# Designed miniproteins, single chains, continued (4), part 1

Every score and structure here is a prediction.

Each design is a single chain, and the fold is of that chain. pLDDT is the mean over its residues in the fold that is shown.

## One batch from the design tools (miniprotein)

Design m12001
Fold by ESMFold2-Fast:
Structure m12001 (fold): chain A 112 residues (1-112)
Amino acid sequence: AEAVARAEMDRLLAAMGMENLHSRIFREDGRVVVRSVALRAWEHDGVPMVAVQALTVRVDLDGRFLGAEVEGTGDAPLTDELIEEAVRVAERVVGPEAGERVREALRRRAAE
């Protein structure tokens, strides 16, 4: 079940073109749950652009995929306001460590 949940998360992130920044795997209500925060970064006409998404994948203990949920910033210019919004999404969906990883990654991108 855990291997299936990880494989589904990896498939979704690959399909979205996103880099995994942090994942948590746990059991809840007899299910395996994977929560990840992920980043896509690019440049548009000299403007640094990012998308930060928090993803949840649920699999039952028999290895059946139950569904996925996605929540995030959408495609946006990399601003201090976007960094704070992305951190809030990561903290709410994945946890405080995910928020720290998002802040670190986005601050590193902004410094490039």
Scores: mean pLDDT 85

Design m12002
Fold by ESMFold2-Fast:
Structure m12002 (fold): chain A 100 residues (1-100)
Amino acid sequence: SAVDEEVAARRAEADALWAEFRASTDPTEQVQLLVELAAVYQATVDLLLRHGRLDEAREVLEDALAIFEDAAKSPNAAVRQLAEEAIRGYRALLAELDAR
């Protein structure tokens, strides 16, 4: 379906952004890449939720949590702060979905 194709494309985009983050040694670039990565995950979750695909939305949020928990191990304080803020948002949304 068109939804499945868009979800696959966004997952591929997230993978590419995460690879760029891991290859970067510049904290400013790392922050920008994490902002873009968070936006891709948010758009993917929003798309799945609009189509009632709750289990897949949970899987995307769990994937995002794993990625941002790894980013939160960064030696750079700005990278860690952004990752921790994203983690709080994803955990809150997972708790909301688990209550459904």
Scores: mean pLDDT 90

Design m12003
Fold by ESMFold2-Fast:
Structure m12003 (fold): chain A 75 residues (1-75)
Amino acid sequence: TIVRELPAALDPFVEELGGFHARTVELAKVDPEAAKREAEAWLAEQLARHADDPEAVELLERRRAAFERLIEELL
């Protein structure tokens, strides 16, 4: 449905995800291990919080893969 159109950029969850990503990338340039630890902890918390929402879980899993690849590249 129309509600699934995330490009509206109105979803605070999507905004938090983008903001955390930017901050994690900056941290990774100084301390990749700390950045990896922070990203993994944040993603695990979000997954636990939204475990009953399959759409949120799918979005988080997709973003988790992207974060893992980014941090792996910066390692």
Scores: mean pLDDT 62

Design m12004
Fold by ESMFold2-Fast:
Structure m12004 (fold): chain A 93 residues (1-93)
Amino acid sequence: LERLREAIREGLAAIQAAALEGPEAAAAEAARAEERVRALLPPEDAETAEALAGLLRVAQARIVAAAAEGPEAARAVGDRFAEAAVSQAEAAA
C-alpha cells in the first residue's frame, strides 16, 4: 500500500508540474502514473486499478484547467485529488 500511495502522490505532483508546461505534457505524466498504478496492483484488483486510473484521468483534466489560473490553483486541485485517490486506494486494500 505504501508504494501505491507514493505512486499516486508522485504521479499527481508530476501531472501538476507538467500542466504548467501544457496539456500534452500533463497527458504524458497522467499516462505514466496510470501505468505505474496498474503495475502495482495485482490482477484480482483490476476494478480498483481501473477506478484509480479513471480518477487520474479526471485529475489530469481538472489540473490542466486550473493551471490556466496559475500554479497555486493547479497545486490546490492536485492536492485535493491526491487526498481522494489515496483514500480510494486505502478503502480498496
Scores: mean pLDDT 77

Design m12005
Fold by ESMFold2-Fast:
Structure m12005 (fold): chain A 115 residues (1-115)
Amino acid sequence: SIEELIEKVDKNAKATKVKIANHKTIYKRLYDLADLLEVDKSKFDNVAPVEIATRSVAYPPYNKLVKALTEKLKIPKGKAIDIASAAIQGVAFGYLTEKESDTLLSEIKKEIESR
């Protein structure tokens, strides 16, 4: 489920047509993910929506999301980076629908609650 959504983001990222999501939608999904991972949302307050969409997960403000994913899901850092990228870029560039993005967050929550 999570892996299927990551694969969909990767496949769509190779498409020539990109639709940039509304800035409010990008912020909402970023904050939803931060809340789910218990990461301080204030770390994102000074980041422009385009910067959120285009920055790699190696960018320091997003490292806490990657670390939280690694710790809560007990997965390798590379997998945590893939998940964070799918959650941020999937919505930002329209690689995932809003419903698919909701599903990704729901699956992350389910995995955290499973252990």
Scores: mean pLDDT 71

Design m12006
Fold by ESMFold2-Fast:
Structure m12006 (fold): chain A 92 residues (1-92)
Amino acid sequence: MKLSVFAEKDGKRFHIGSKEADTVEEVMAFVLEALQQARDLGAERVFITIESDSIEEAKEAGKAAKLVGRAEGFRVARESIEGNTVTIELEA
Protein backbone atom coordinates (compact mmCIF):
# COMPACT_ATOMS: atom_id res chain seq x y z
CA MET A 1 0.00 0.00 0.00
CA LYS A 2 1.09 3.61 -0.59
CA LEU A 3 0.86 6.34 2.04
CA SER A 4 1.20 10.09 1.48
CA VAL A 5 1.24 12.70 4.24
CA PHE A 6 0.59 16.42 3.77
CA ALA A 7 0.68 19.14 6.42
CA GLU A 8 -1.21 22.44 6.26
CA LYS A 9 -0.30 25.72 7.95
CA ASP A 10 -1.59 29.25 7.21
CA GLY A 11 -3.38 27.96 4.09
CA LYS A 12 -0.16 26.44 2.70
CA ARG A 13 0.11 22.69 2.04
CA PHE A 14 3.44 20.87 2.43
CA HIS A 15 4.23 17.36 1.23
CA ILE A 16 5.85 15.68 4.24
CA GLY A 17 6.51 12.35 2.58
CA SER A 18 5.29 9.21 0.84
CA LYS A 19 6.07 5.55 1.52
CA GLU A 20 5.13 2.11 0.25
CA ALA A 21 4.31 -0.10 3.26
CA ASP A 22 3.56 -3.81 3.47
CA THR A 23 2.67 -4.01 7.19
CA VAL A 24 0.64 -2.09 9.78
CA GLU A 25 3.89 -1.66 11.77
CA GLU A 26 5.52 0.13 8.80
CA VAL A 27 2.39 2.32 8.47
CA MET A 28 2.56 3.28 12.16
CA ALA A 29 6.30 4.05 12.04
CA PHE A 30 5.97 6.23 8.91
CA VAL A 31 2.92 8.11 10.24
CA LEU A 32 4.68 8.75 13.57
CA GLU A 33 7.75 10.26 11.86
CA ALA A 34 5.57 12.29 9.45
CA LEU A 35 3.45 13.70 12.30
CA GLN A 36 6.59 14.71 14.21
CA GLN A 37 7.79 16.60 11.10
CA ALA A 38 4.34 18.21 10.75
CA ARG A 39 4.49 19.40 14.38
CA ASP A 40 7.99 20.84 13.81
CA LEU A 41 6.47 22.85 10.93
CA GLY A 42 3.65 24.04 13.22
CA ALA A 43 1.00 22.31 11.12
CA GLU A 44 -2.65 22.98 12.03
CA ARG A 45 -3.96 20.06 9.91
CA VAL A 46 -2.45 16.86 8.55
CA PHE A 47 -3.81 14.75 5.67
CA ILE A 48 -2.90 11.07 5.39
CA THR A 49 -3.86 9.30 2.16
CA ILE A 50 -3.66 5.50 2.00
CA GLU A 51 -3.96 3.73 -1.36
CA SER A 52 -4.18 -0.06 -1.62
CA ASP A 53 -5.35 -2.77 -4.03
CA SER A 54 -7.79 -3.74 -1.23
CA ILE A 55 -10.18 -1.36 0.54
CA GLU A 56 -10.06 -3.58 3.66
CA GLU A 57 -6.25 -3.26 3.73
CA ALA A 58 -6.54 0.54 3.33
CA LYS A 59 -9.12 0.65 6.18
CA GLU A 60 -6.83 -1.33 8.52
CA ALA A 61 -3.93 1.02 7.70
CA GLY A 62 -6.32 3.93 8.33
CA LYS A 63 -7.14 2.57 11.80
CA ALA A 64 -3.40 2.36 12.57
CA ALA A 65 -2.83 5.92 11.30
CA LYS A 66 -5.71 7.24 13.48
CA LEU A 67 -4.30 5.43 16.52
CA VAL A 68 -0.86 7.04 16.01
CA GLY A 69 -2.50 10.44 15.38
CA ARG A 70 -4.43 10.25 18.66
CA ALA A 71 -1.34 9.06 20.58
CA GLU A 72 0.58 12.08 19.21
CA GLY A 73 -2.15 14.48 20.43
CA PHE A 74 -4.04 15.05 17.18
CA ARG A 75 -7.82 14.97 16.83
CA VAL A 76 -9.34 12.89 14.00
CA ALA A 77 -11.40 15.51 12.17
CA ARG A 78 -12.55 13.41 9.22
CA GLU A 79 -12.15 10.07 7.46
CA SER A 80 -13.23 9.62 3.83
CA ILE A 81 -13.19 6.57 1.57
CA GLU A 82 -13.13 6.79 -2.24
CA GLY A 83 -12.55 3.56 -4.16
CA ASN A 84 -9.52 1.87 -2.61
CA THR A 85 -8.26 5.14 -1.03
CA VAL A 86 -8.72 6.14 2.61
CA THR A 87 -8.00 9.77 3.57
CA ILE A 88 -7.67 10.82 7.20
CA GLU A 89 -7.71 14.45 8.30
CA LEU A 90 -6.07 15.24 11.64
CA GLU A 91 -6.15 18.54 13.55
CA ALA A 92 -3.62 19.74 16.13
Scores: mean pLDDT 88

Design m12007
Fold by ESMFold2-Fast:
Structure m12007 (fold): chain A 76 residues (1-76)
Amino acid sequence: SGEELYRKYLAGAYGEDGKGAGPALGGKFTAEQIYDLLKNPEKDNNWPAPLPAGLDKVLSDEELREIAEYVAGLPA
């Protein structure tokens, strides 16, 4: 699921709910914007914390979209 993928790859930087160790992520980006940033982390760095490089080499497009949908749904 997108939640499990988020916890494995992003929760260390952003916290379990997107409000922990990093800045709040909820309500700031659409799922398509998050997907694009995960696939191209250097394209436009509007994220408040560093994205893991090469995640698109480890995960499928479907898994990246699952993460993006989960993060887009986090509370503001």
Scores: mean pLDDT 64

Design m12008
Fold by ESMFold2-Fast:
Structure m12008 (fold): chain A 99 residues (1-99)
Amino acid sequence: SLAARRAVVEATIAALERALATGDVAGALAEIRATARRLNDTATAASWDAWLAAADTLTPEDLRELLRVAEAALRGLLVEQGDKALEEELRKLEEELEK
């Protein structure tokens, strides 16, 4: 669902920001993987397994780039969610006008 995808991206952003602040890259990546699995996003969980294996080689620049990608993904999801919310609002207004 759109809400599940958004929750994974928001958790990813929060975890990456924490990793940049604390230096705990492996812990942040493990948290992202756990969140993706809990939300039944097995593809995202599988991709983060590869990053967990490379956690000791990730630089702060790599983390900043991942954060930029995640923020761009969130912007796209927010636009998609806004469009769906507007469509639902219009549908409700049409139902009220038919009465």
Scores: mean pLDDT 74

Design m12009
Fold by ESMFold2-Fast:
Structure m12009 (fold): chain A 86 residues (1-86)
Amino acid sequence: MSVEELIKKGEEAIEKGDSKTAVEILNKLKSIVDKIPDDQVPKVEKMVKKAFDKALEEKNEELRKAALDLSTELGIRQLEEAVARL
């Protein structure tokens, strides 16, 4: 499954309230955070924000944790890329 397909499935799962699938997709994206294309990073960040908002609305700790964990890994990647100058 490509990153684009993972984002699409994640967004659909969040919209449908399928928190189990949303958590699985967020965890999968976290496991391949270094392989996410730069042009897809903003889409992943948008999905993470939607997942976090949904988790707060539904008081779903697993979804909240998955969203925060992925957000943290994305932030670390972006910081590492900023330090590694061309």
Scores: mean pLDDT 82

Design m12010
Fold by ESMFold2-Fast:
Structure m12010 (fold): chain A 100 residues (1-100)
Amino acid sequence: SLAEEWAEALERLAERTGLPELREAAELAREGRLVEAIKLVGKALAKHAIENAGENTESAKVVLEFLETGEAEAPTEESKKAIEDAKKALELAREWEEEL
């Protein structure tokens, strides 16, 4: 199933990155909770980028705020696109969740 494929991909990514939130997201995906799984993946990756990139983490910070609060200011076109991409990912997750 799509949910199992997502879960397996997230578990492999968790092993490679060492991010425990990705294992939690894999469990959510197995339960068919794809929106919550994608939201958690987005938060984990944004946090990792902020902690490890060293500079120009504005888009990652904006995406993290959006995923945590449901709202964020997008002061640049890059930040605005990052929020739009996050919204599109959540829309696709909802569509896939309904077909499971």
Scores: mean pLDDT 76

Design m12011
Fold by ESMFold2-Fast:
Structure m12011 (fold): chain A 62 residues (1-62)
Amino acid sequence: SINDVIQQINDRADQSIRRGDSPQDIDNRIQRILGRHMPTLSRDDQIQINRYTSQISQRIRS
């Protein structure tokens, strides 16, 4: 489900932040997770998850 994908993204982002990874590295890890799951998501879910990941990218750069 989309909620499972969001959870995986949050867990990976949190882990990377704790390690002191750069925002670019965090973005790259999130994109790898998205690449694996994107083909299984509906178009509406794809729009939602892309918006969500953009918000994460904004927060880690603020």
Scores: mean pLDDT 82

Design m12012
Fold by ESMFold2-Fast:
Structure m12012 (fold): chain A 76 residues (1-76)
Amino acid sequence: LMRQALQDMATVGELAAQGRIDEARQLGDQSVQRLSQQDPDVADGFRSAVDDILALADQGRFDDVRQGAQELRQAV
């Protein structure tokens, strides 16, 4: 569960860093839906993290998003 959640979060960050915001949000929403069925607390944390990633991308902070995604990818 956690490893897949981290992989999904890294992918959301990678998509957001590429300006593919709609795809990043769609993947994030799908991941939250899957996590909410197993652990609502983890799902809430994941949703908050996805919202933060998308907010950084919306602000044009693509370098910060890319770095965060790389760190998540290395953690998995």
Scores: mean pLDDT 80

Design m12013
Fold by ESMFold2-Fast:
Order: structure tokens, then sequence, then C-alpha cells
Structure m12013 (fold): chain A 70 residues (1-70)
């Protein structure tokens, strides 16, 4: 997995800053997100060069996470 930080969050999902996200993930990828000793499963809805939006999980802004393909 790769380290990232939650930059925005809502009931539909979270934006996560991940350097090189566009080279690691694509829309439709199922991902496993680890935060604070918990594991969350979600789907990548959008990707930019340095961030991704994961649907299905909502984490507080500033949360440090590890993201990997499921």
Amino acid sequence: GVSGTVTASGSGGSYIAVPGAANLFKPGDKVRVEAGGQVYNGTVSSVTDNSLFVSGISLPIGTTVKVSKA
C-alpha cells in the first residue's frame, strides 16, 4: 500500500492525497484503506496526479491512511 492523507470528506466518500496517484490507481479500482488500526473497503471514483476520491468510506480530514488495491 501507499501512504496518503485525507484532504476532504463527506457521507459519499473521502478525497485522499497520494503522490503519483494517477500512476497507481484508476477509476473503478477497488481499494483497501487502513487508518487508525481499522480497515475500510471502497471504490476509486476519480483520480488526479496527486489525489483520489474513494467512494464508500468517510474519514476525518487530516487522517493518515495506507491505500492498496483490493
Scores: mean pLDDT 84

Design m12014
Fold by ESMFold2-Fast:
Structure m12014 (fold): chain A 93 residues (1-93)
Amino acid sequence: MKIKEILKELFELVEEWLRTGDLEKARQRAIEILKKYGVSEETAEKIFDLVLKLYLASLFLGEDPEQIFEEIAKNSKNVEDFIKEIEKRLKDL
């Protein structure tokens, strides 16, 4: 699915941020990637914030972020479903 490709790129950006400490650079690059996939800038900002929150929450709880995001991708038919699935996972934490 297209969502899996987007997630792979966003995951690599979060890992780059953890290595470099430059959150604004990671955010801007995430927006550029999401816009290439046809996502609006406003929606791209929301997606990056949700992905970042879930990634950090997963690490804090000792869960595997990669596995969680793969499950979300499998349950997501489009960008709207992807956003809803992340919001559900964050609520369940």
Scores: mean pLDDT 77

Design m12015
Fold by ESMFold2-Fast:
Structure m12015 (fold): chain A 65 residues (1-65)
Amino acid sequence: MMKVTLLISRKTPENQKLADQIEKLAKELKEKFGVEVTLQEADVTTEELQQQVDGLKFLKKRLKS
């Protein structure tokens, strides 16, 4: 079983939007592929959140294939 821990922040509107995308992708990965994703709130940058969104999208595409 694959386990992933991701750090999120909701300090700005942009960070909140990216955090919401991460939560949605994490739920899809758990429901469809059995990937356990843990989300923790921490002081992370918008760039770090974007990289996590992109990584989860890539993982979803790879697991679907």
Scores: mean pLDDT 79

Design m12016
Fold by ESMFold2-Fast:
Structure m12016 (fold): chain A 60 residues (1-60)
Amino acid sequence: HMEEEKKKLYEEYKKIFDKVRESHLAALRAAGREPTPEELEKQKKIGDKNIEKMVEKLLS
């Protein structure tokens, strides 16, 4: 039960954050800025860890 809920919450939050990131990237490109692949990867790594911590908190 808890394991399935954790998986669902993680997937839902990841989808939301992915959409937010895509919108942010579109805004940056419209402003004439393009982050590097290295910067994007670093931000994804930090985001994934934050989502995992948030899901753990919500389920505890």
Scores: mean pLDDT 76

Design m12017
Fold by ESMFold2-Fast:
Structure m12017 (fold): chain A 67 residues (1-67)
Amino acid sequence: SMDELFEVFKNFVEYNNIPGVGDELAKRIAEKFKDKGYLAVNYLTKENLTSIPGIGPSLAEKILKAK
């Protein structure tokens, strides 16, 4: 479910202490990759991340380095 996928990305963000990503952006990431299920984190790319409102190139690079 979307709530389960949101928890996956929230835990990923909290574990990796990514500055600038809060609950709202974690939810947007989950919604972007909802069709990938529990493997969604494996589909993170700079292009996919920067297509999400609120994620610029600098923040996308931080997320990718945490992967």
Scores: mean pLDDT 75

Design m12018
Fold by ESMFold2-Fast:
Structure m12018 (fold): chain A 63 residues (1-63)
Amino acid sequence: MKVIVVYTDASEEEIEFAKEKAKELFGASEVETIEAKDGAEAYELKLKLMETSDAPVILVGKG
């Protein structure tokens, strides 16, 4: 199963922590990361990904 992490204004440490949590909570074998410009873009990406993929989407950062 794939989990997608969408991040904005996040440190590498915060992104890595989110990847670890995705593996723990969802049993993910693959974690994809996508950078968003701001919180509005992050939310739009989440909605689009939920339409096109069965993968859970996690938002990270100060969008």
Scores: mean pLDDT 78

Design m12019
Fold by ESMFold2-Fast:
Structure m12019 (fold): chain A 81 residues (1-81)
Amino acid sequence: SEEERALDREFAARLAEIFDLDPSKETLEEWLARLPPEIRARVQALFREFIERRARAKSVEELREIYEETLAGLEELARAA
């Protein structure tokens, strides 16, 4: 849906902000490959959980909460890196 596309765009933009990524210089996959193995594993686990929770969401409100919770977890990992 348009709402889901908007959430995806916001998520990508906030990911770039959290990890200080320049999407014109590197892809998400390239960035993941250069993270310490322990941090990379945790980020990948959060993304897997995000996808699973998103698939089960029944409303845009639930979807927004899932996105926000995932971003909060990623912010904590960025501080630990």
Scores: mean pLDDT 78

Design m12020
Fold by ESMFold2-Fast:
Structure m12020 (fold): chain A 74 residues (1-74)
Amino acid sequence: LEALTRALEAELRKALEEARANGEVTEEQVAEAEREIPAYARRLAELMLEWLNTPVSEEEREGLERIRARVAAL
């Protein structure tokens, strides 16, 4: 769980930095999202662990990607 949470945090922060470099987000938006990332990454990690215990479809993985993108926007 912890290793997965850290990996998700790193990925979300990387996407956020890329959005910042492209000028589509403000410093405040970046800081706010970065503060929220640990909690959301933990939630996503818990969901992924649940999915790893059962076969998951590509549709379910797409759902995770959408949540990840929305979290980065918050």
Scores: mean pLDDT 69

Design m12021
Fold by ESMFold2-Fast:
Structure m12021 (fold): chain A 84 residues (1-84)
Amino acid sequence: AKELIEKAKKLLESDDPEKHVEAGYLGAEAAAKSEDPELAREAAELGIEGARKALKSDDREIILKATAAALRAIGEAFEKGVKL
């Protein structure tokens, strides 16, 4: 889980919207795999941030993938008892 969080943070430093989508999905996956609610919160917030950055893209496919990543991150955090 922590390894996925660190990878997502590095991807968010990129200017590439596809890397931001990948960060969103990694954040959501890390939230799902985290047994610690604090790590699940951090992971979900990274997933949402990746999606937010990707939504600035003009590519409809990237926008749709970013939206899906954000919804997954929010859902995983909620299942872990984390309020966003």
Scores: mean pLDDT 77

Design m12022
Fold by ESMFold2-Fast:
Structure m12022 (fold): chain A 93 residues (1-93)
Amino acid sequence: PASDGLTPAQLRALAAAAGRLRSPEALADAVRAIGATLGVPEEVIEEIVALILEGRYEEAAELLRRLAETAPPEAAAALRALAEQLLRLAAEA
């Protein structure tokens, strides 16, 4: 599948589904899709993905929140939902 970016409807669906993403790979794929949609440099996307795959969820969540500050509303909501899910997984509570 080509990396054509996510529509606003797909970004809303991803935000709603974020709390169900439990594997590092699924979380990383979501970050790649949103980052590509926003035109984020590949190096920045790769840094966040590496943090997720290493289980460094609090650091990844901080970077996602920073990206959300300048993102359109639907993308910002998806980024914040992913950051919240990463923090839940980090807490192991």
Scores: mean pLDDT 82

Design m12023
Fold by ESMFold2-Fast:
Structure m12023 (fold): chain A 65 residues (1-65)
Amino acid sequence: MLKGETIDKEEFRELLKTELGATDMSDAEVDEAFQAAIERFDKDGDGTLNKEEFEKFLAFVRGGR
């Protein structure tokens, strides 16, 4: 996979703040959300998310929450 298109846990945390306004989440909650997103949307199991997979995650949480 290309690193330029992948999201690390720290970047995932910042994206949750900017995209979803989730500033009240603890580090543990962010870690759980990141791992859940990987497990649900990462088909290879490399432990990283692509931007497209992150967009699917955003659509899922906006539609289900």
Scores: mean pLDDT 70

Design m12024
Fold by ESMFold2-Fast:
Structure m12024 (fold): chain A 66 residues (1-66)
Amino acid sequence: DREEAIELARKAGFDEEMIEAAMELLENRDEELEEARIAAVKPEADANPEHTKETVLELLKKAVKL
């Protein structure tokens, strides 16, 4: 669930405070929340783990900054 996307963001070096704020914002943006969740839950085996981190970061940035 979205919890997994948040865990990935934390591993990427996000602050706990920022992750909580992003989660609150993502709840208002169900679409972006689902995209972040999917990116975190199903990374392609051939895909770089750094790619998953970047995908979650992009979704969180867009959700926080609009």
Scores: mean pLDDT 59

Design m12025
Fold by ESMFold2-Fast:
Structure m12025 (fold): chain A 88 residues (1-88)
Amino acid sequence: GMLKISEELVKKETKRLSEELEQQVKTMSKEEQLKLAEQIKNQAKKLRDFVNDLVKREGIITAGIHYLKLMAEGYEKISEKILKKVEE
């Protein structure tokens, strides 16, 4: 259904962004890579906190709320991938 389509779209968008960032990260200093990872992680946290507040107020997970939750998870994974490469 529509939720599954949203999941596939978020995964494709996250993969594309991850691939673009992988190329950029290779030209960046370790400090710049860490700052980028922190920025993405902070954005994911803000989005997750917003989603959690909406779920608590609404009592029901809507398609829109589910989409935002998937985006937050996608950003968290991108941040972790950048951090892993910096540590290697």
Scores: mean pLDDT 77

Design m12026
Fold by ESMFold2-Fast:
Structure m12026 (fold): chain A 59 residues (1-59)
Amino acid sequence: TLAEPPLPPANDAVRAALDRHAAWLESQPGGKETADEIRAAADRALAEGRPVRPVGNKK
């Protein structure tokens, strides 16, 4: 555990929403790949201290 300053609060809520969305995608045939990409992008954004934005289709 690192003793760092508090993380941006916006990322926590967005990460939770992405996790639920990714879980749903994994239940779909062929959705695992998209779910994995979403999680990887979120992890990178959090590691860099950037806001996490949902990645998805407009449909």
Scores: mean pLDDT 64

Design m12027
Fold by ESMFold2-Fast:
Structure m12027 (fold): chain A 66 residues (1-66)
Amino acid sequence: SLAEAVRAGDREGVNLEIARIAKQALDAGMDIDKVNEYVREIARAAQAGDAERVEELVNKMLEDAK
């Protein structure tokens, strides 16, 4: 998961997981502007090593995509 990649310090894994989650939200019908907003917030939290915040943002993004 993205949170696991953040906890492991796996920068490549973080980037791949963010891209995968963004595609999932787009495929679910989320507006590109909303996807970009979430991706920016998630990337910032991931760079800070805040795995808990990353999990919170991913869950919020997936709920918002419904």
Scores: mean pLDDT 84

Design m12028
Fold by ESMFold2-Fast:
Structure m12028 (fold): chain A 69 residues (1-69)
Amino acid sequence: SMKQKLEQRKQQLEQEKANVDKSIEELEARYQAEKDPQRKTKIEVQIGFLKAVGNNIQDQIDKLNKQIS
């Protein structure tokens, strides 16, 4: 059914979001361990980029939830 297809797409996006969140956690741990200011700045930029990606995935999940509900 159309509802099953939307639910399957939501599950795929939730898996992608979980992977992004895990990558952010790993980068945040690296940021805390990093002693070089220039490398810290590069990690911070990467974290910011991944947070934006995660927010975009969450927006897609929220839109699908409105269609399913």
Scores: mean pLDDT 89

Design m12029
Fold by ESMFold2-Fast:
Structure m12029 (fold): chain A 67 residues (1-67)
Amino acid sequence: SAEEQRLLELAQLVAQQLARELSKTEKVESVKVTQLSPTEFEITFLVDGKELKYRFTGEQLEAAAAA
């Protein structure tokens, strides 16, 4: 649906924003967005050989993008 596509695009935007902020203090080697459901997403960062995983609902993604 259009809503699912919008949330996926929002997850990718939030992932890039978080990667940019993390890159100020850490060596971010990769960022990956995984869709778990129509409204749930997992963002995985590879930082200094470690995987950092964060889960977001569509509501949390909208809040993060607005900040």
Scores: mean pLDDT 83

Design m12030
Fold by ESMFold2-Fast:
Structure m12030 (fold): chain A 74 residues (1-74)
Amino acid sequence: EELLKEAEEYEKLADIVRQGAANFRAEMDKRAAALPDPELAAKTRAIGDSNVAAMERLADGLRKKAEELKKEAE
């Protein structure tokens, strides 16, 4: 049961990170679109994309660890 509890924590964290990535992307796109300076708008989108990609990689890693723990619990 300990392994299942750990798996649940990793799954919850992965879901939080994925939700955060989606929300962050939407916010960055919205703010970039509101900027009158096209260079700053482009830089804002680029940083947003990089951060979203990093968060998505973290979420994938967390999901993978949760799956491994669930497999060990069987």
Scores: mean pLDDT 84

Design m12031
Fold by ESMFold2-Fast:
Structure m12031 (fold): chain A 88 residues (1-88)
Amino acid sequence: SLERKEIILSVLGAVAIALYEMGDFEGAKQAARGAVDIAREILDAGGVLSPETLRVLERTAKAMKEAGFDDVAAEIEEVIRRSRELAA
């Protein structure tokens, strides 16, 4: 279900932030990419992300930028923008 996918997405975003704070930058990047993949699946199915999930993703994107992973940060910003456009 899309609801279950969104829960997993939020967990992966939170895990990415935690791994970044622990100094595991490669683990953080992998978790963030996992979150992006699930976000894309939800959006492609016509779903939208909750405001709470978007806040987690905004924090994840910031952590990725601080780690120097500009590509992953841009992918997260893209799914945030797509979700906001669909909810408008």
Scores: mean pLDDT 89

Design m12032
Fold by ESMFold2-Fast:
Structure m12032 (fold): chain A 82 residues (1-82)
Amino acid sequence: SEGEALKEELHQLVGELQRALQEPLEQKDYATALAILESRRPALEALVEEILAKDPSKEAQELAEQVLRDVDGTLAYLRSQL
């Protein structure tokens, strides 16, 4: 379904972000990690909003809220290291 395709796309984008952040975080290069996350955040937020608009389920709401919390928490952490 369309909703399942969007959730799969979200999982792929999150996985790509995690891979992109791996080396900068291992090197404690928080400035590069922050730049990567800030550049990718709009695409993640747009996809989350599309999922929420198309899937009114509690599961979709919880997934969306968790992804946004994880992104915001990581941004706060990275900014605190600078």
Scores: mean pLDDT 85

Design m12033
Fold by ESMFold2-Fast:
Structure m12033 (fold): chain A 108 residues (1-108)
Amino acid sequence: SSLEEGIARLRESARRVPAELRERVEALLERLERILRESKSEGELVAALLELLGAAPELVEEARADAARGVALYEEALEQLAEGRLGPRFRETPELRALREARRVLAA
């Protein structure tokens, strides 16, 4: 799946980031693997991923109620994150910060 491919890319990227950032990226990977393992439905999975990225509660609820909508919201968030812009309905979490820092290092 695209989520599993994303985790595989992040794992590969962890080997290329500085040691100080690597521990934070590895902690993020462990959290993502836990979410994949413990989620009982696609709606729960995308809701948990949006929550991990700091999405507002209403976005998390939309994802939980409608998995297809949740996937679309998650993909939009990843695209915004890739461009260094994240919508006002997201707060910065330690996980989101680690992901942004990893992307910055890998883009250099």
Scores: mean pLDDT 74

Design m12034
Fold by ESMFold2-Fast:
Structure m12034 (fold): chain A 94 residues (1-94)
Amino acid sequence: DEQAQLEAARERLRAQVRRLEALERKWMEEAKKHYVATSPEQQELYQRRLELAADPAELRLTILEDLRALYRILERLSPALEAAVEALRAEARA
């Protein structure tokens, strides 16, 4: 069922968005804790956190790609559903 596939894709996108929001909050809180770090060890830890925080940018790109794929599915599904409904109506009138 195309509707079931669309709903599953939509749910996956919602889950990815929630994950991204959670990661952003986590990285913002970690950045706040280390913004006053001055020792070499603390600076190294902060640098590693900044490198890891680059992951959300890549996750944003994959979410945008998934959103574009979902919109293409919606665009493709709409004409197919219209054609199927019209075929059923024509058959019912015969």
Scores: mean pLDDT 56

Design m12035
Fold by ESMFold2-Fast:
Structure m12035 (fold): chain A 91 residues (1-91)
Amino acid sequence: SIEVIRVDRPSDLPAAVERVLASTADVIVVVVPNKGLADMLAAQLEARGAELLEKGEDYRILRLPDGKVVVIVAAEADEATREAAIEKALE
């Protein structure tokens, strides 16, 4: 199962972290407006025990302690980059 979460600004990050951690989906896709927010979200998830699996130019892939996978994609990333990151998370 896949859950999609949108983050519009830095003040949304704490709520997004809690939503990711509470999700029952196997894969969580978080869409952020830029690479800086992707890095900030990844760092906050890592502080909560997530492991960074892959760092691309416009995406981050992490594994949560419970085995769930999180794909963070920047809204400026082209469709091919977003699709590739999601496909890799689904493997």
Scores: mean pLDDT 79

